# Designs tried in a protein design run: designed miniproteins, single chains, continued (5). Part 15

Each design is a single chain, and the fold is of that chain. pLDDT is the mean over its residues in the fold that is shown.

## One batch from the design tools (miniprotein)

Design m16518
Fold by ESMFold2-Fast:
Structure m16518 (fold): chain A 110 residues (1-110)
Amino acid sequence: MIESSEEDVERAVQLILDNRDNLLALNAAMIVVGNGSAYEKAAAALEKAIEENPDNALSWHFLGTVYASLGDYEKAEEYYQKALEIDPNDEAAKANLTRVRKKLGKESTL
């Protein structure tokens, strides 16, 4: 019901990049990105951010979240794994990766 403009999506991505240690700001930015089906625009903005700073784990994390929201669980898994390669202590990315793997039918078999 609330629609995010292209400028709001770009502003949300910038807030993510500027506030790497602020989980509340990140959560607020994701609500803006995830509202109004702005996922394709969010993906483009995040891909540009990654081109400028490929070592920013948060950009990879949010790109995974965007693709998971689009139903592309294989790409979401790839991007969450990349985020965890850069920041292995991202508990939210670990939880999201587990969720995506369940969607793909990837269960730990002994």
Scores: mean pLDDT 68

Design m16519
Fold by ESMFold2-Fast:
Structure m16519 (fold): chain A 83 residues (1-83)
Amino acid sequence: MSERELEVEEFEAMVRMAVGVFKVIGKNKKIPEILKIAEEFLKRGEELVKRLERGEISFEEARKRLLELLKEAEKRIDEILKE
């Protein structure tokens, strides 16, 4: 595989792992709002995957954007779980 193909696969794996964690939390707590956050994160993560695959962004830029999306999702989930 090309280096870009490996970067795309690694990035896809990172997105899937994060979504998996959020879905487990949402199902375990039985909070539909957390499942919605997981779905929104997946959609935005998939858009980053497409942009990386098209060469519109570097792997570093995609990773940086994914980390910001992760922070936003974690903050929203924490606010839901706080009480």
Scores: mean pLDDT 82

Design m16520
Fold by ESMFold2-Fast:
Structure m16520 (fold): chain A 97 residues (1-97)
Amino acid sequence: KIDELLKEALKNLLKGADITAEVSDDPQAVYRKAVAASMLILAARTAYDLGDKETAIESLKQAIDIVEELKKVATPEAREYFDKAIESLKKAIELLK
């Protein structure tokens, strides 16, 4: 269940980032933030596999903060993908509690 939510979050994050980068004056900044959020999601999965739920939750919360920053420069279409990513990450956090 958690792995599926994290994969869905990554898929939606990357789709939102691609759309945002197309209209951005600085597509490299968009992709750097998307990569940072992706690395935090992967770190959370690794922490979960190791039984470290506290680190997993903290990493997912940090990923949500970065996706919220991406929403500020996103189009309405890209915001829908970022919202789906955030929702999947929040559901993963609830399952980790």
Scores: mean pLDDT 88

Design m16521
Fold by ESMFold2-Fast:
Structure m16521 (fold): chain A 82 residues (1-82)
Amino acid sequence: DVASRLAEIAEELEKEAEKAKESDPLLYQYLMSASLYLRMASLGDWSRLPAAIEYLEKAEKLGSKVAPEALEAVRAAQAAVA
């Protein structure tokens, strides 16, 4: 189920964000923003997926180790619901 997968990814991003909270506040904000939009999408608001992708791309540029895998999974989910 795509919705369940997006919720799982959101939880993973939240855990990674908490690890960066003290050392990289900007990375924390980008990961938390992506998580929020993924949770909205998991509740049926698929229009939030582009915003989640944008924040994940920003997190990847800051060196996030989890953002690249999350991006691939979210892009696959977007293709599946298109």
Scores: mean pLDDT 85

Design m16522
Fold by ESMFold2-Fast:
Structure m16522 (fold): chain A 55 residues (1-55)
Amino acid sequence: EEEIKKLELEAKRYEAMANIYRLLAQVDPQRATALAESYRKKAEEYRKKVEELKK
């Protein structure tokens, strides 16, 4: 239960980071685009872990 909440919080955190870097990609696409995709992938991984724990 506590682990699920922690993973959900991490997923939201990485989603927020991805959104921030996506906005920054409007100014610096080379650097920010890669970071935005990296954080988006991290958010997906944590959401997938939450789904597995809810089996």
Scores: mean pLDDT 79

Design m16523
Fold by ESMFold2-Fast:
Structure m16523 (fold): chain A 85 residues (1-85)
Amino acid sequence: MEAEKEQARKNVERTTRELKELEEEARKASKEEMPEIQKRVSEAISEGYRQAALARGFEETKELGDQLLKTAKETAKVVGEKLAA
């Protein structure tokens, strides 16, 4: 139980960091680099939703899960807008 909560916190932290780094890469990337970045973003968003759902399973980590969901949605929006330009 304790180990599961600790793992959830670490997974949320890691996934949040990855999403933010990918968002910054996407903002700076050329259009030719975007397909590779989009693939990594899609994978990170899927992992983000999965880890957020797991964190929301515990009262102590629910807010971390909610924050991760918001971060994943914001990253998806930024990357989508960059691809549309």
Scores: mean pLDDT 80

Design m16524
Fold by ESMFold2-Fast:
Structure m16524 (fold): chain A 89 residues (1-89)
Amino acid sequence: AEEEAEKLVKQADEAFKQGNYEEAARLYSDAAIRYAQAGNFDKAKEMAEKAGEVLEEGGFSPSRAAAHYTAAMLLAVGEQIARELGEPP
């Protein structure tokens, strides 16, 4: 799971360097979901925040609101996955 997230981060970094902000944001968001699925919520949050920063850099409006929205959604997904996989019998 974490190896897939690392691959997505590298692809996102490349897309960002090429100016493909929408693709970079999507790849960072996918990486955040993968980190959350692996139980690494700190990295998941970091990637979600980076997705928002990329949208801000690309001139998407509202920039900070979009970043917070993306982070909140990804953290909610990670929390939901943790609840479903970590619930005691």
Scores: mean pLDDT 70

Design m16525
Fold by ESMFold2-Fast:
Structure m16525 (fold): chain A 65 residues (1-65)
Amino acid sequence: SKFKEDEKNILESEKDPKLAEDIVLGLKRLWIGVKRAIEGKEPILEPLSDEEIEKEAEEALEWFK
């Protein structure tokens, strides 16, 4: 929930919507990478779709709760 609020704030604050989206996507990928590193899994080696990134980021955030 807090990340969803932060995501909304980033999207609303940036004058360039493409840049705002890229920043949010970067944060989602960072959270996925941190979760995988803690679990001892391989880093993200394959390109993930935006939908896959959204799903794995939500799972990673839930895992940290």
Scores: mean pLDDT 67

Design m16526
Fold by ESMFold2-Fast:
Structure m16526 (fold): chain A 71 residues (1-71)
Amino acid sequence: MAAAERATEEARRLALQAREAAAAGNYKEAARLLGEAARAAREGGDAGVAALIREVSKLSQEQLDGIAAAA
C-alpha cells in the first residue's frame, strides 16, 4: 500500500512538472516528464492512473499536440 501511494504521488508531481514545462513551451521536456509520470502511475495502479489522467486533463489541446510532436 505505501509503495503504491508513493508512486501515485510521484505520478502527480511529475505530471505537474510536465504541465509547467508545457506552459513554458518546453514540449520535449514535458513529453519526457509525462513518460516518467506514466511509469509511476502504472506502479500506483488504478489510483496512480486516475491521478495522472486528472492532471493531464488540465493540459490544453495545443499543449497536448506540442507534447505529441516532441515525443
Scores: mean pLDDT 82

Design m16527
Fold by ESMFold2-Fast:
Structure m16527 (fold): chain A 74 residues (1-74)
Amino acid sequence: SSLVQGMRELYESMVAAGASAAQIAAALAWVARQTLDPDTAARVEAILREGVAAGDMDGAFERVLALVEEAEAR
């Protein structure tokens, strides 16, 4: 999907630029709010918040992509 690809490109660009986990989470949460239904966007924000708290942004990001793909299949 173009959204999944866009999220991957944003994530990779922000990591390469040295962005903090909080900055990455905020950017991905903003994209989710603009592109997904409110319930799915809230779930994305929760996953990203948990990833920041746990220090596992790679794991959180993969969970976000899986959720987006599942939401697009509905």
Scores: mean pLDDT 87

Design m16528
Fold by ESMFold2-Fast:
Order: C-alpha cells, then structure tokens, then sequence
Structure m16528 (fold): chain A 66 residues (1-66)
C-alpha cells in the first residue's frame, strides 16, 4: 500500500518535496496534515480533485490497516 501510494503520487506529477511530506504524514497517521497537503495541491492546480480523493483513500487504507 505505501509503495503503491508513492507510485501514484509520482504519477500525479507532485514535486518530490510534496511527496515526501505526504508520505511522512501517512507514516505518522496524521490525517489532518495529509488532507491539508492534498487540498493545497488541488488549490494550486497540481492535481485534480479526483486524484486527491484516490490518494486520500489509499493513504487512509494504509493508516487503518496498521
């Protein structure tokens, strides 16, 4: 799941810095930080709302599974 999430973040075209921050939030189980980072990426036009929903779903699945 974490490896799949990393691949999807890269495919979405997010910067390496943003990917690292998202993965850190997921590893810490920090859903508030994750949502903040994804919302910022959508507002900045870097990803679509649909991409943000799929990324959030996978991250939540990983957090719930651990």
Amino acid sequence: LLEELRRLLEEAGLSEETIERILEAVEKGDMEELQRLLTRAVVEGKISPEQARELARLAEEYIRSR
Scores: mean pLDDT 78

Design m16529
Fold by ESMFold2-Fast:
Structure m16529 (fold): chain A 66 residues (1-66)
Amino acid sequence: MEKYKEALKLMEKLAAQGKSPEEIRNELVEKGLISEERADAIIYMAETLLKVGEEIEKWLEERRKR
């Protein structure tokens, strides 16, 4: 479904921005992009992406020193 693709992209974007799993879930469900069950599954993915994003940002900040 087209909505599913948009939900995944939005979830990844929100997770990268540091949004909490609750915020991500609520936005996706409220926008009608996914069902509550789908949102729960995406929350787990968002947790993983958030953690990875945090680690990557810390690594990049070390390298970004002027």
Scores: mean pLDDT 70

Design m16530
Fold by ESMFold2-Fast:
Structure m16530 (fold): chain A 96 residues (1-96)
Amino acid sequence: GEREELRERLEELVREGEAALAAGDVRAALDAADRLLELAEEAKKKGDLELAREAAERARELAMRAGDLAVEQGDREGLLRAIGLVLRAIGVLFDL
């Protein structure tokens, strides 16, 4: 069903984000975090608050780790994007 499809997409995006971090790819990790936040908003709209919370929490974790990596690489643009995604994830979690 739709819940199983959203769960599979969550797991795929988490794997993509983890792989990006392992490769030192700040942009790809932040792209995965952004897509997890879109998934959280979709899950919330469909009434799956548990999946929405999990997606937003995973997005926050990936964005924080990507921000740390951006600092290590001197990537100011990546760091600013990471901060924005962390704040957006916190906002989604508080609205649940």
Scores: mean pLDDT 90

Design m16531
Fold by ESMFold2-Fast:
Structure m16531 (fold): chain A 85 residues (1-85)
Amino acid sequence: GEKVARLIALVLRGIGLLLEAEELKKKLPPELQAEADALLAEIKAALEKMKEAFKAGDLEAAEAALAEMEAALARLKALLEEAKA
C-alpha cells in the first residue's frame, strides 16, 4: 500500500509544479513567452512520464520525472528573475 501512496503523492506534487509554472508564465513579459512555453511543455512532458511511471508502479521513474519538472520550473523561475533585472 505504501508504494501506491508514494506514487499518488508524487503525481499530486507534479500537478502542483505544473500549476506553479503556469502562474509564473503569466508574470513574464511578451518577449519571454516563447521560452516560457518551451519550459512549460517540458514540465507537461515530464508529468506524462510520471503518469506512465505510476501506471507501471515504477517509483524510481516517477521520482526522475519529478526531478525533470523541478529542473524546468527552476529555469522558469530564473527567467522571471532575469526579466526583473
Scores: mean pLDDT 88

Design m16532
Fold by ESMFold2-Fast:
Structure m16532 (fold): chain A 69 residues (1-69)
Amino acid sequence: SVAEELKELLKKLSAENRRKIIEEYAKKMKEARAEAEAKGIALGSPEYEAMKEKVLKEMVELAKKILEE
């Protein structure tokens, strides 16, 4: 799963970079929830699940970018 891939990547990051990813994830999830509420998307809907998966994929790409530096 995307979530499991993110978990494995976080183990490879420094404590500082792991905190940065976690903080960015929290921020993006808050934004996704606010967008869902504004658009009338139910929190248990497939559309909202797709929004959450998009955030997880963005965090995976960010973690990979940090590891490639």
Scores: mean pLDDT 84

Design m16533
Fold by ESMFold2-Fast:
Structure m16533 (fold): chain A 61 residues (1-61)
Amino acid sequence: MVDEFEKLLDKLKEAVEKGDQDEVDKLTRQIMEMQKKMGVTKDVSGLSLDQSKKVVREHFS
């Protein structure tokens, strides 16, 4: 679970760098669901997710 979560974060970073909004949306949602399912959240991860969503939303809005 933790390993899968970290892989999703890595993919999210790559998707943001590529400017792939569709991938970012899917990965962000999956990461949030994984965090809930695992019952573990990192402050840094939470902030990164929020920042990534905001950046993508601003860029593609």
Scores: mean pLDDT 63

Design m16534
Fold by ESMFold2-Fast:
Structure m16534 (fold): chain A 64 residues (1-64)
Amino acid sequence: MPTSLPNFPGELLSRANYLEKLGEQYRKQGDLEKAKELFEKAGDYYDQIGAYSRAKELYEKAKE
């Protein structure tokens, strides 16, 4: 599907940080399925901006 406007790296980083925090909150509350989705999305954003180590950490958290 054509996407006409890409996210800027700064916006992707902000979104990744926000989603990571939400994922941690849901994981702490015991909502592991929602936490998994949030960690996967945060990991995808970190991966897109080249933060591969952080992306890997988020994907590992999502595997739980």
Scores: mean pLDDT 76

Design m16535
Fold by ESMFold2-Fast:
Structure m16535 (fold): chain A 55 residues (1-55)
Amino acid sequence: DAAAQRAALDGLSPREREVVVLVEVDGLSLAEAARRLGISVATVSRLLAEARAKL
């Protein structure tokens, strides 16, 4: 359910939400998401893990 998925995303920090949208919704790789956000791949991986723990 897109509405339930959106509500869950609203519970994330702005950075966690951006990582989830780029990787899980837009289908970007961790490296592409890292480049898009201007952060390291390790940071993207950590934020994605934190976001998934909250979902």
Scores: mean pLDDT 75

Design m16536
Fold by ESMFold2-Fast:
Structure m16536 (fold): chain A 75 residues (1-75)
Amino acid sequence: MTIPKEALEKEVEGAMYAIAAAVYELQGDLELAREYYRRAARLFREGARLARDSDPELSEILERNAEVLERLAEE
């Protein structure tokens, strides 16, 4: 099993934006929090595309995580 480096890089970046979004939520900046959740979701979606052929399980996990983050950005 080989985890694609580029997909992992997108996952790490996405996680960092998701953490930043949570921090902005705690500070009461809901607009900036939503923007960062959207950025995180986009990064997870890109990671899923990069992993699709080499690691389909990781691709599915990243796609599901992106969906949750997109929901947080819109709700």
Scores: mean pLDDT 81

Design m16537
Fold by ESMFold2-Fast:
Structure m16537 (fold): chain A 80 residues (1-80)
Amino acid sequence: SEEDLAFIASFIRLEKKDGKYYIKRHLTVSEEQLVKLLEALGIDPSKIKRISDTEFELVGVSDEEFERLKAGIEELKARL
């Protein structure tokens, strides 16, 4: 549900650094839950590269796609 996605979104952060796009999660949220959130917001799971247990890179994503993802996550967070 959107409420479940909003809960997941509350434990993630997006970062842009050196022209690359990153996602950080709190360990409260599983990788499976993170992937479900990203798919729901239009991100192909194949574009997710694991860096560590808490950090992932979005590969092959445009700046426009990243800004759309960011807006979707912030909208979900605002519903909690």
Scores: mean pLDDT 84

Design m16538
Fold by ESMFold2-Fast:
Structure m16538 (fold): chain A 87 residues (1-87)
Amino acid sequence: DLLEWLRELRKNPDPKLIEERIKELEEQLKKTKDPEERARLYYEIGLLYLLLKKYDKAIEYFRKAAELAPESLVGRVSEVLVEMLEE
């Protein structure tokens, strides 16, 4: 459960674990050709940067997710998050 995992990280955030997860997702991106799956990976990387309070990087990855799959749930959620973070 992503929400439970995010809650646990908020209680005891380990930046190294978050950075390791980002690297794992970036490696998955290199192997992934499907646009919807790539959008999901961009969204997950964006959430991890948000936990690190790297807002510029989070916005960048959410924009990539929204651009790649604008009609998907992930793409639409990513667009809302970009608007909220830029405000």
Scores: mean pLDDT 81

Design m16539
Fold by ESMFold2-Fast:
Structure m16539 (fold): chain A 66 residues (1-66)
Amino acid sequence: AHPVETAVRRLDENTSIGVARRADGTAYAALNVWDENGNLLYSKTFPPFATVEEAIAAAEAEAKKL
């Protein structure tokens, strides 16, 4: 089954956060960074969070460390 809701938050041209909310309300997040040629430079998946907002906030905080 697909997640009930999915979202992609683009931080810049080379950085995005993928978030998937499940029917139980929990959210998964992944932070991905690519170079200008589309090669993946960095990828991090996060443990599930209680809310989509928490998942996005965690991924944004991680992106700031790069």
Scores: mean pLDDT 73

Design m16540
Fold by ESMFold2-Fast:
Structure m16540 (fold): chain A 55 residues (1-55)
Amino acid sequence: SEKIKKIEELVSEKRIDPAKATKEEIKEIAKEAGVSPATVSKWLKNFVENGEFPE
């Protein structure tokens, strides 16, 4: 989805380590992407486990 692509873009732009993202980094991504912090945490976990965001 568009929101997932925005999360991926923000993680890349901010040079955040998906495996070690802080609560503050997660909240900032959530705010900019227009999603909940829980959604960001879920997608970062999926990225770490699968090597890329789901389609």
Scores: mean pLDDT 75

Design m16541
Fold by ESMFold2-Fast:
Structure m16541 (fold): chain A 130 residues (1-130)
Amino acid sequence: MLKIERHEAATQEEADRLIDEWVKKAYELAKKEGGGFVGISASNPTVGDAAAKYGGKIFHADARPERREELLRVMDEAVEWLKDKKKAYIVAGAETPEQADNVLEAVERAGKKLAELGIEVHGVVVYQRP
């Protein structure tokens, strides 16, 4: 099963809160279910901060469209780290809707690769409204 969610926040404070809640929830579910969790800190440090607080593997990326190839390489590293799990949780943060579209595409591509390996995937992308 592949489920990818996009969450738009009205403020940076709301985006940071949603990221914190989703990182905590995803990490606890991964731990409980014998799955894996990765956070993608895509131009927004909040995912990394939350994972330092709760736990989880963090990958750092640049969410700008001109850095798309680098983001895709980082996502391939995340896939490699998750490929031996039965369930995978991915939480990513982005600063703008345009960055969120780039991150969402990268997370969907990674999720499809994991699903082809028989892994259940739940991805979440959070971004602030402009």
Scores: mean pLDDT 81

Design m16542
Fold by ESMFold2-Fast:
Structure m16542 (fold): chain A 75 residues (1-75)
Amino acid sequence: MYKEEALKKIVEAAEASQDTELQRLLVEAGVALIEGKYEEARKLLKEAAEKSQDPELKKLVEEAIDYVEKVIEEE
């Protein structure tokens, strides 16, 4: 459910980014999400959003954060 939606947004953000550091943070967030480490995934996504200069990319990352927060609330 929300976990799959969060992962989709993370992948979209990583593909939209040309910044290697942002791509790495997004990949690490995706791995944490797959491993069920939701709090770690949220922290990594917040860091990626903070470092993002592109408003469109930041929006994708913020949408991913919203889905991760819904996963945390569900569990």
Scores: mean pLDDT 80

Design m16543
Fold by ESMFold2-Fast:
Structure m16543 (fold): chain A 118 residues (1-118)
Amino acid sequence: SSALLQESLDFATEYLSSHGITDPLTIQMAAFILAGVAEFLRGASIEEAVELVRRLAREAGLPEFTIEFLARATRAILEGIEEGLSAEEIAERLVELGMDPEMARILAEMVYRYIETL
């Protein structure tokens, strides 16, 4: 829902800005991932949550390569949550997908902090 996306965007903005990340595109991409996480925790399948992230990224006009990267990152995060992995272990999976190690750590920690608010 639009309310879910706004909540995800507000959370990503506050969390990432507190870590020195102020780039609007990076914040928007992180918010899409958080929207997927929230959808999954509300009972959606991993495939449904990943498809939501693809749709949000496409509607935002992101290039196909970026859309598919976000889909893979979202899947890795959701599979990690389902497996009971720590934020550090999820960050390692994100690094294997090509994400910068510091950004991977911040994103994984942000996801678990966001889950605590749901």
Scores: mean pLDDT 90

Design m16544
Fold by ESMFold2-Fast:
Structure m16544 (fold): chain A 94 residues (1-94)
Amino acid sequence: SEFEELLEEIKKKIEELKKLLEEARRYVDQGDYEKAKEVLEKMEELLKELSELLKRASQLADTYGEEYKKEVEELEKEALGIYVEGQEIRDQVE
């Protein structure tokens, strides 16, 4: 279904963001703060795209029922966790 395809795209972007988060942490560990900042900028762009997809998924979940609302809420929580960890890294490199 179109909604299942949307959820799959959201999950793929979350996995991409997790890989970028690990890359940013690796650059911080190496003392390469400029490369860490570049990775954080890429994460910011992807988080913006993810936010739009999550907004669409939340609106669609209202038509599909409570089980799908919970799945979208869990994905929103994962995205928020990535955002918070990204901000913690940004605080270290500023």
Scores: mean pLDDT 88

Design m16545
Fold by ESMFold2-Fast:
Structure m16545 (fold): chain A 62 residues (1-62)
Amino acid sequence: VEEALQEVLEAASRANSAGSVVRVKVLDDGKVELTVISQSAASAPVVEEAKEKVERFNELAG
């Protein structure tokens, strides 16, 4: 679970560095929510990777 959370944070940081603006929020049920505020065509693959990491974390969190 800890590794999956680190992957979420790293992917979100990478998406922001690639020219997107994404926000990560931990919900009351322990799940993570990723909000994509802005995205460029060049950053689309990195944003998708961040979404995949969030899904993986949420599967592990229940």
Scores: mean pLDDT 76

Design m16546
Fold by ESMFold2-Fast:
Structure m16546 (fold): chain A 62 residues (1-62)
Amino acid sequence: GKMELLEKAQRLGVLGAILAAEGRLEEARRLFDEAIELYRKAGDEKTVEKAEKALEAYLAQA
């Protein structure tokens, strides 16, 4: 269901943030992209925008 999609997206986002912190930016970007697509499938525009901004902030951290 939608909740399972959101849970998967959250898990991928967390893993992406960890990889970004480790400097593995290409791998992090791939996971962030997958998480954003799962949020889009959930059909919540507000959650998609928040996720995109949050994940962009993670990628901006050195």
Scores: mean pLDDT 77

Design m16547
Fold by ESMFold2-Fast:
Structure m16547 (fold): chain A 82 residues (1-82)
Amino acid sequence: GSAEEVAARAAERAREFGAEAKRLVEEAPEDYAAIVGAVLGAIGAAIEAGIAAGDSAAGQRAMAAAEEALAAAGFKAKVEPL
């Protein structure tokens, strides 16, 4: 349905923003504004995917991609308990 299609597109955008954040950390780590922008874009797209798809696999993958982008950019400082 359209909600699932919206979620799939949002998940794809989250991956794109996540990849951009990782690229910026490697190529231009001094451009914090661009890195923050890419990370926020990934988070926003992942949240949109989760809302539109509920507990779908696509939404879960988008959130995982956003978390990886955050970790690569140095914004994930908290260690998860075992």
Scores: mean pLDDT 64

Design m16548
Fold by ESMFold2-Fast:
Structure m16548 (fold): chain A 70 residues (1-70)
Amino acid sequence: SAMERLEELKKQFAEATNLADQYRLLAEMVNLAQKNPSEDSFELLEEIRRQTTDESLKLTLENAIEQLKK
């Protein structure tokens, strides 16, 4: 299911140590949430946003979440 794939991508994102992998995984999660919109998928992205400390990555995620809720 889409949620199972999102949860797996979230795990990979948490383990990613380089910026390129973090942006790639973020893009995959955003694309998956866009194709399969649900409260659960949006909350998953919000959790990642709250845990993110990198300002650039956090801003990218904030903008993506706003577009998804539009």
Scores: mean pLDDT 83

Design m16549
Fold by ESMFold2-Fast:
Structure m16549 (fold): chain A 72 residues (1-72)
Amino acid sequence: MSVDQAVQRAADALGGSPEVRRLLEEGARAALAGDIETANRLFGEALRLARASPEAQRAVVQALNTAIDAAS
């Protein structure tokens, strides 16, 4: 799965909000650039904005980290 596909699937799982998607895209871009602090902040903001359950938070973060690691 590409990072773009992981971001799209994460955004869809979190209700498809354009704001959530933008935060996830910015976070993934920061992570690929090595800015892990910014990535974690943006992912956290997206999950808070989406009011994600703990189960959804774990699934989304795991999928994004797996895709980012594979792209790095």
Scores: mean pLDDT 80

Design m16550
Fold by ESMFold2-Fast:
Order: structure tokens, then sequence, then C-alpha cells
Structure m16550 (fold): chain A 69 residues (1-69)
């Protein structure tokens, strides 16, 4: 379910972004920013295969940011 995946990823990005800013962790902030750009690109993409790849990349960046916090 693409809609549910987009919602969950967006929620995770929002939480991590706030934590990264509060902790002033530059590496985590940059990872969250990259994930946000990939998420937006996935939403704008008309290719389902490209959307899947972009979402996978964004999810990996979110996981990396979580490890930094």
Amino acid sequence: MLEERLRELGERIGKLGREALEKKNKEAILKVAEATMLLMKAILSEDPEEQERLLEEAEKLVEEAEKLL
C-alpha cells in the first residue's frame, strides 16, 4: 500500500527531524533532509518502479539517521 507507506515514512521523517534539530546533530539533519527530498520525488514520480526505489533509499536514510540519534 503506497499511501500507507508514504504516510508512515513522512511521520518518521518528521519525528527524526525534530530530534536532530533539538540535538543539533548535523549528520542526522542532513540524512533527514535527503530522505525528505527522496520522499517528495517519489510522490511526484509517475513511474511505480522509480517510486519504489526512491522510497527504499529514503527508508535507508531514515534508518541511518535513527542510528546517529
Scores: mean pLDDT 84

Design m16551
Fold by ESMFold2-Fast:
Structure m16551 (fold): chain A 79 residues (1-79)
Amino acid sequence: MVVSEEDLTRAALGVALAVASLFSEDPEVSELLREALDKLLVDKDIEAAIELLRKAKELSKDPEIRKLADLLVEELEKL
């Protein structure tokens, strides 16, 4: 199987999003993170994933979720 560095990066970011959605106590934030995961892995729409992550950050009161969203946006902007 040929796996590109870009594919590996997307997969790693997808795992981080899935973990964040499972650990978010806010259902609205969890739903936004899940939508971002679907945009990233299923639709391959990086811009939509970034928009959903920024929205999740603004709605989340959890500093760990906000930090994760910032890191994921930064990594997605490099793709």
Scores: mean pLDDT 76

Design m16552
Fold by ESMFold2-Fast:
Structure m16552 (fold): chain A 62 residues (1-62)
Amino acid sequence: SAEDEVDRLLTAAYIGVAEGKPDEAALRRVGELAGLSPEEVRRMLEEGRAKELAERVLAALG
């Protein structure tokens, strides 16, 4: 489902940021879906705002 794909994508982006090895492709894709730059996505994940990103992406897909 779209929700499952979004969860997998956000999980990949989050893990990369948390491990200090950002997944640039995942950050770019989340940004495209959320209407944000990859740098803004990375910053939000660093700030623990993954739920806000998920809600924004799901709203854009609805």
Scores: mean pLDDT 82

Design m16553
Fold by ESMFold2-Fast:
Structure m16553 (fold): chain A 86 residues (1-86)
Amino acid sequence: MKIVITLKNANPGATMAAMGLAVQGVLEGGEMEVKVEGDTITLTITGASEAVKEQAKEMAKGLAESGYKVEVKEEGDTLTITITGK
């Protein structure tokens, strides 16, 4: 599957959590793309496992509980997570 994580007003903690997930996806045979534009970081993980998908959802939940604005959208084989800092 494909996971797209967008970080707006990137906080180091949120960025590290997203990068850790992307690295896990690559270690499981997936591919990772990183795009940085100003204060926005977009991480795309292709070939992610169901375990990485569940880790992405748990990361999103933890960041939402920490006060980030988090939007999670699942469409077919794509999970999109948008995280906005305060």
Scores: mean pLDDT 79

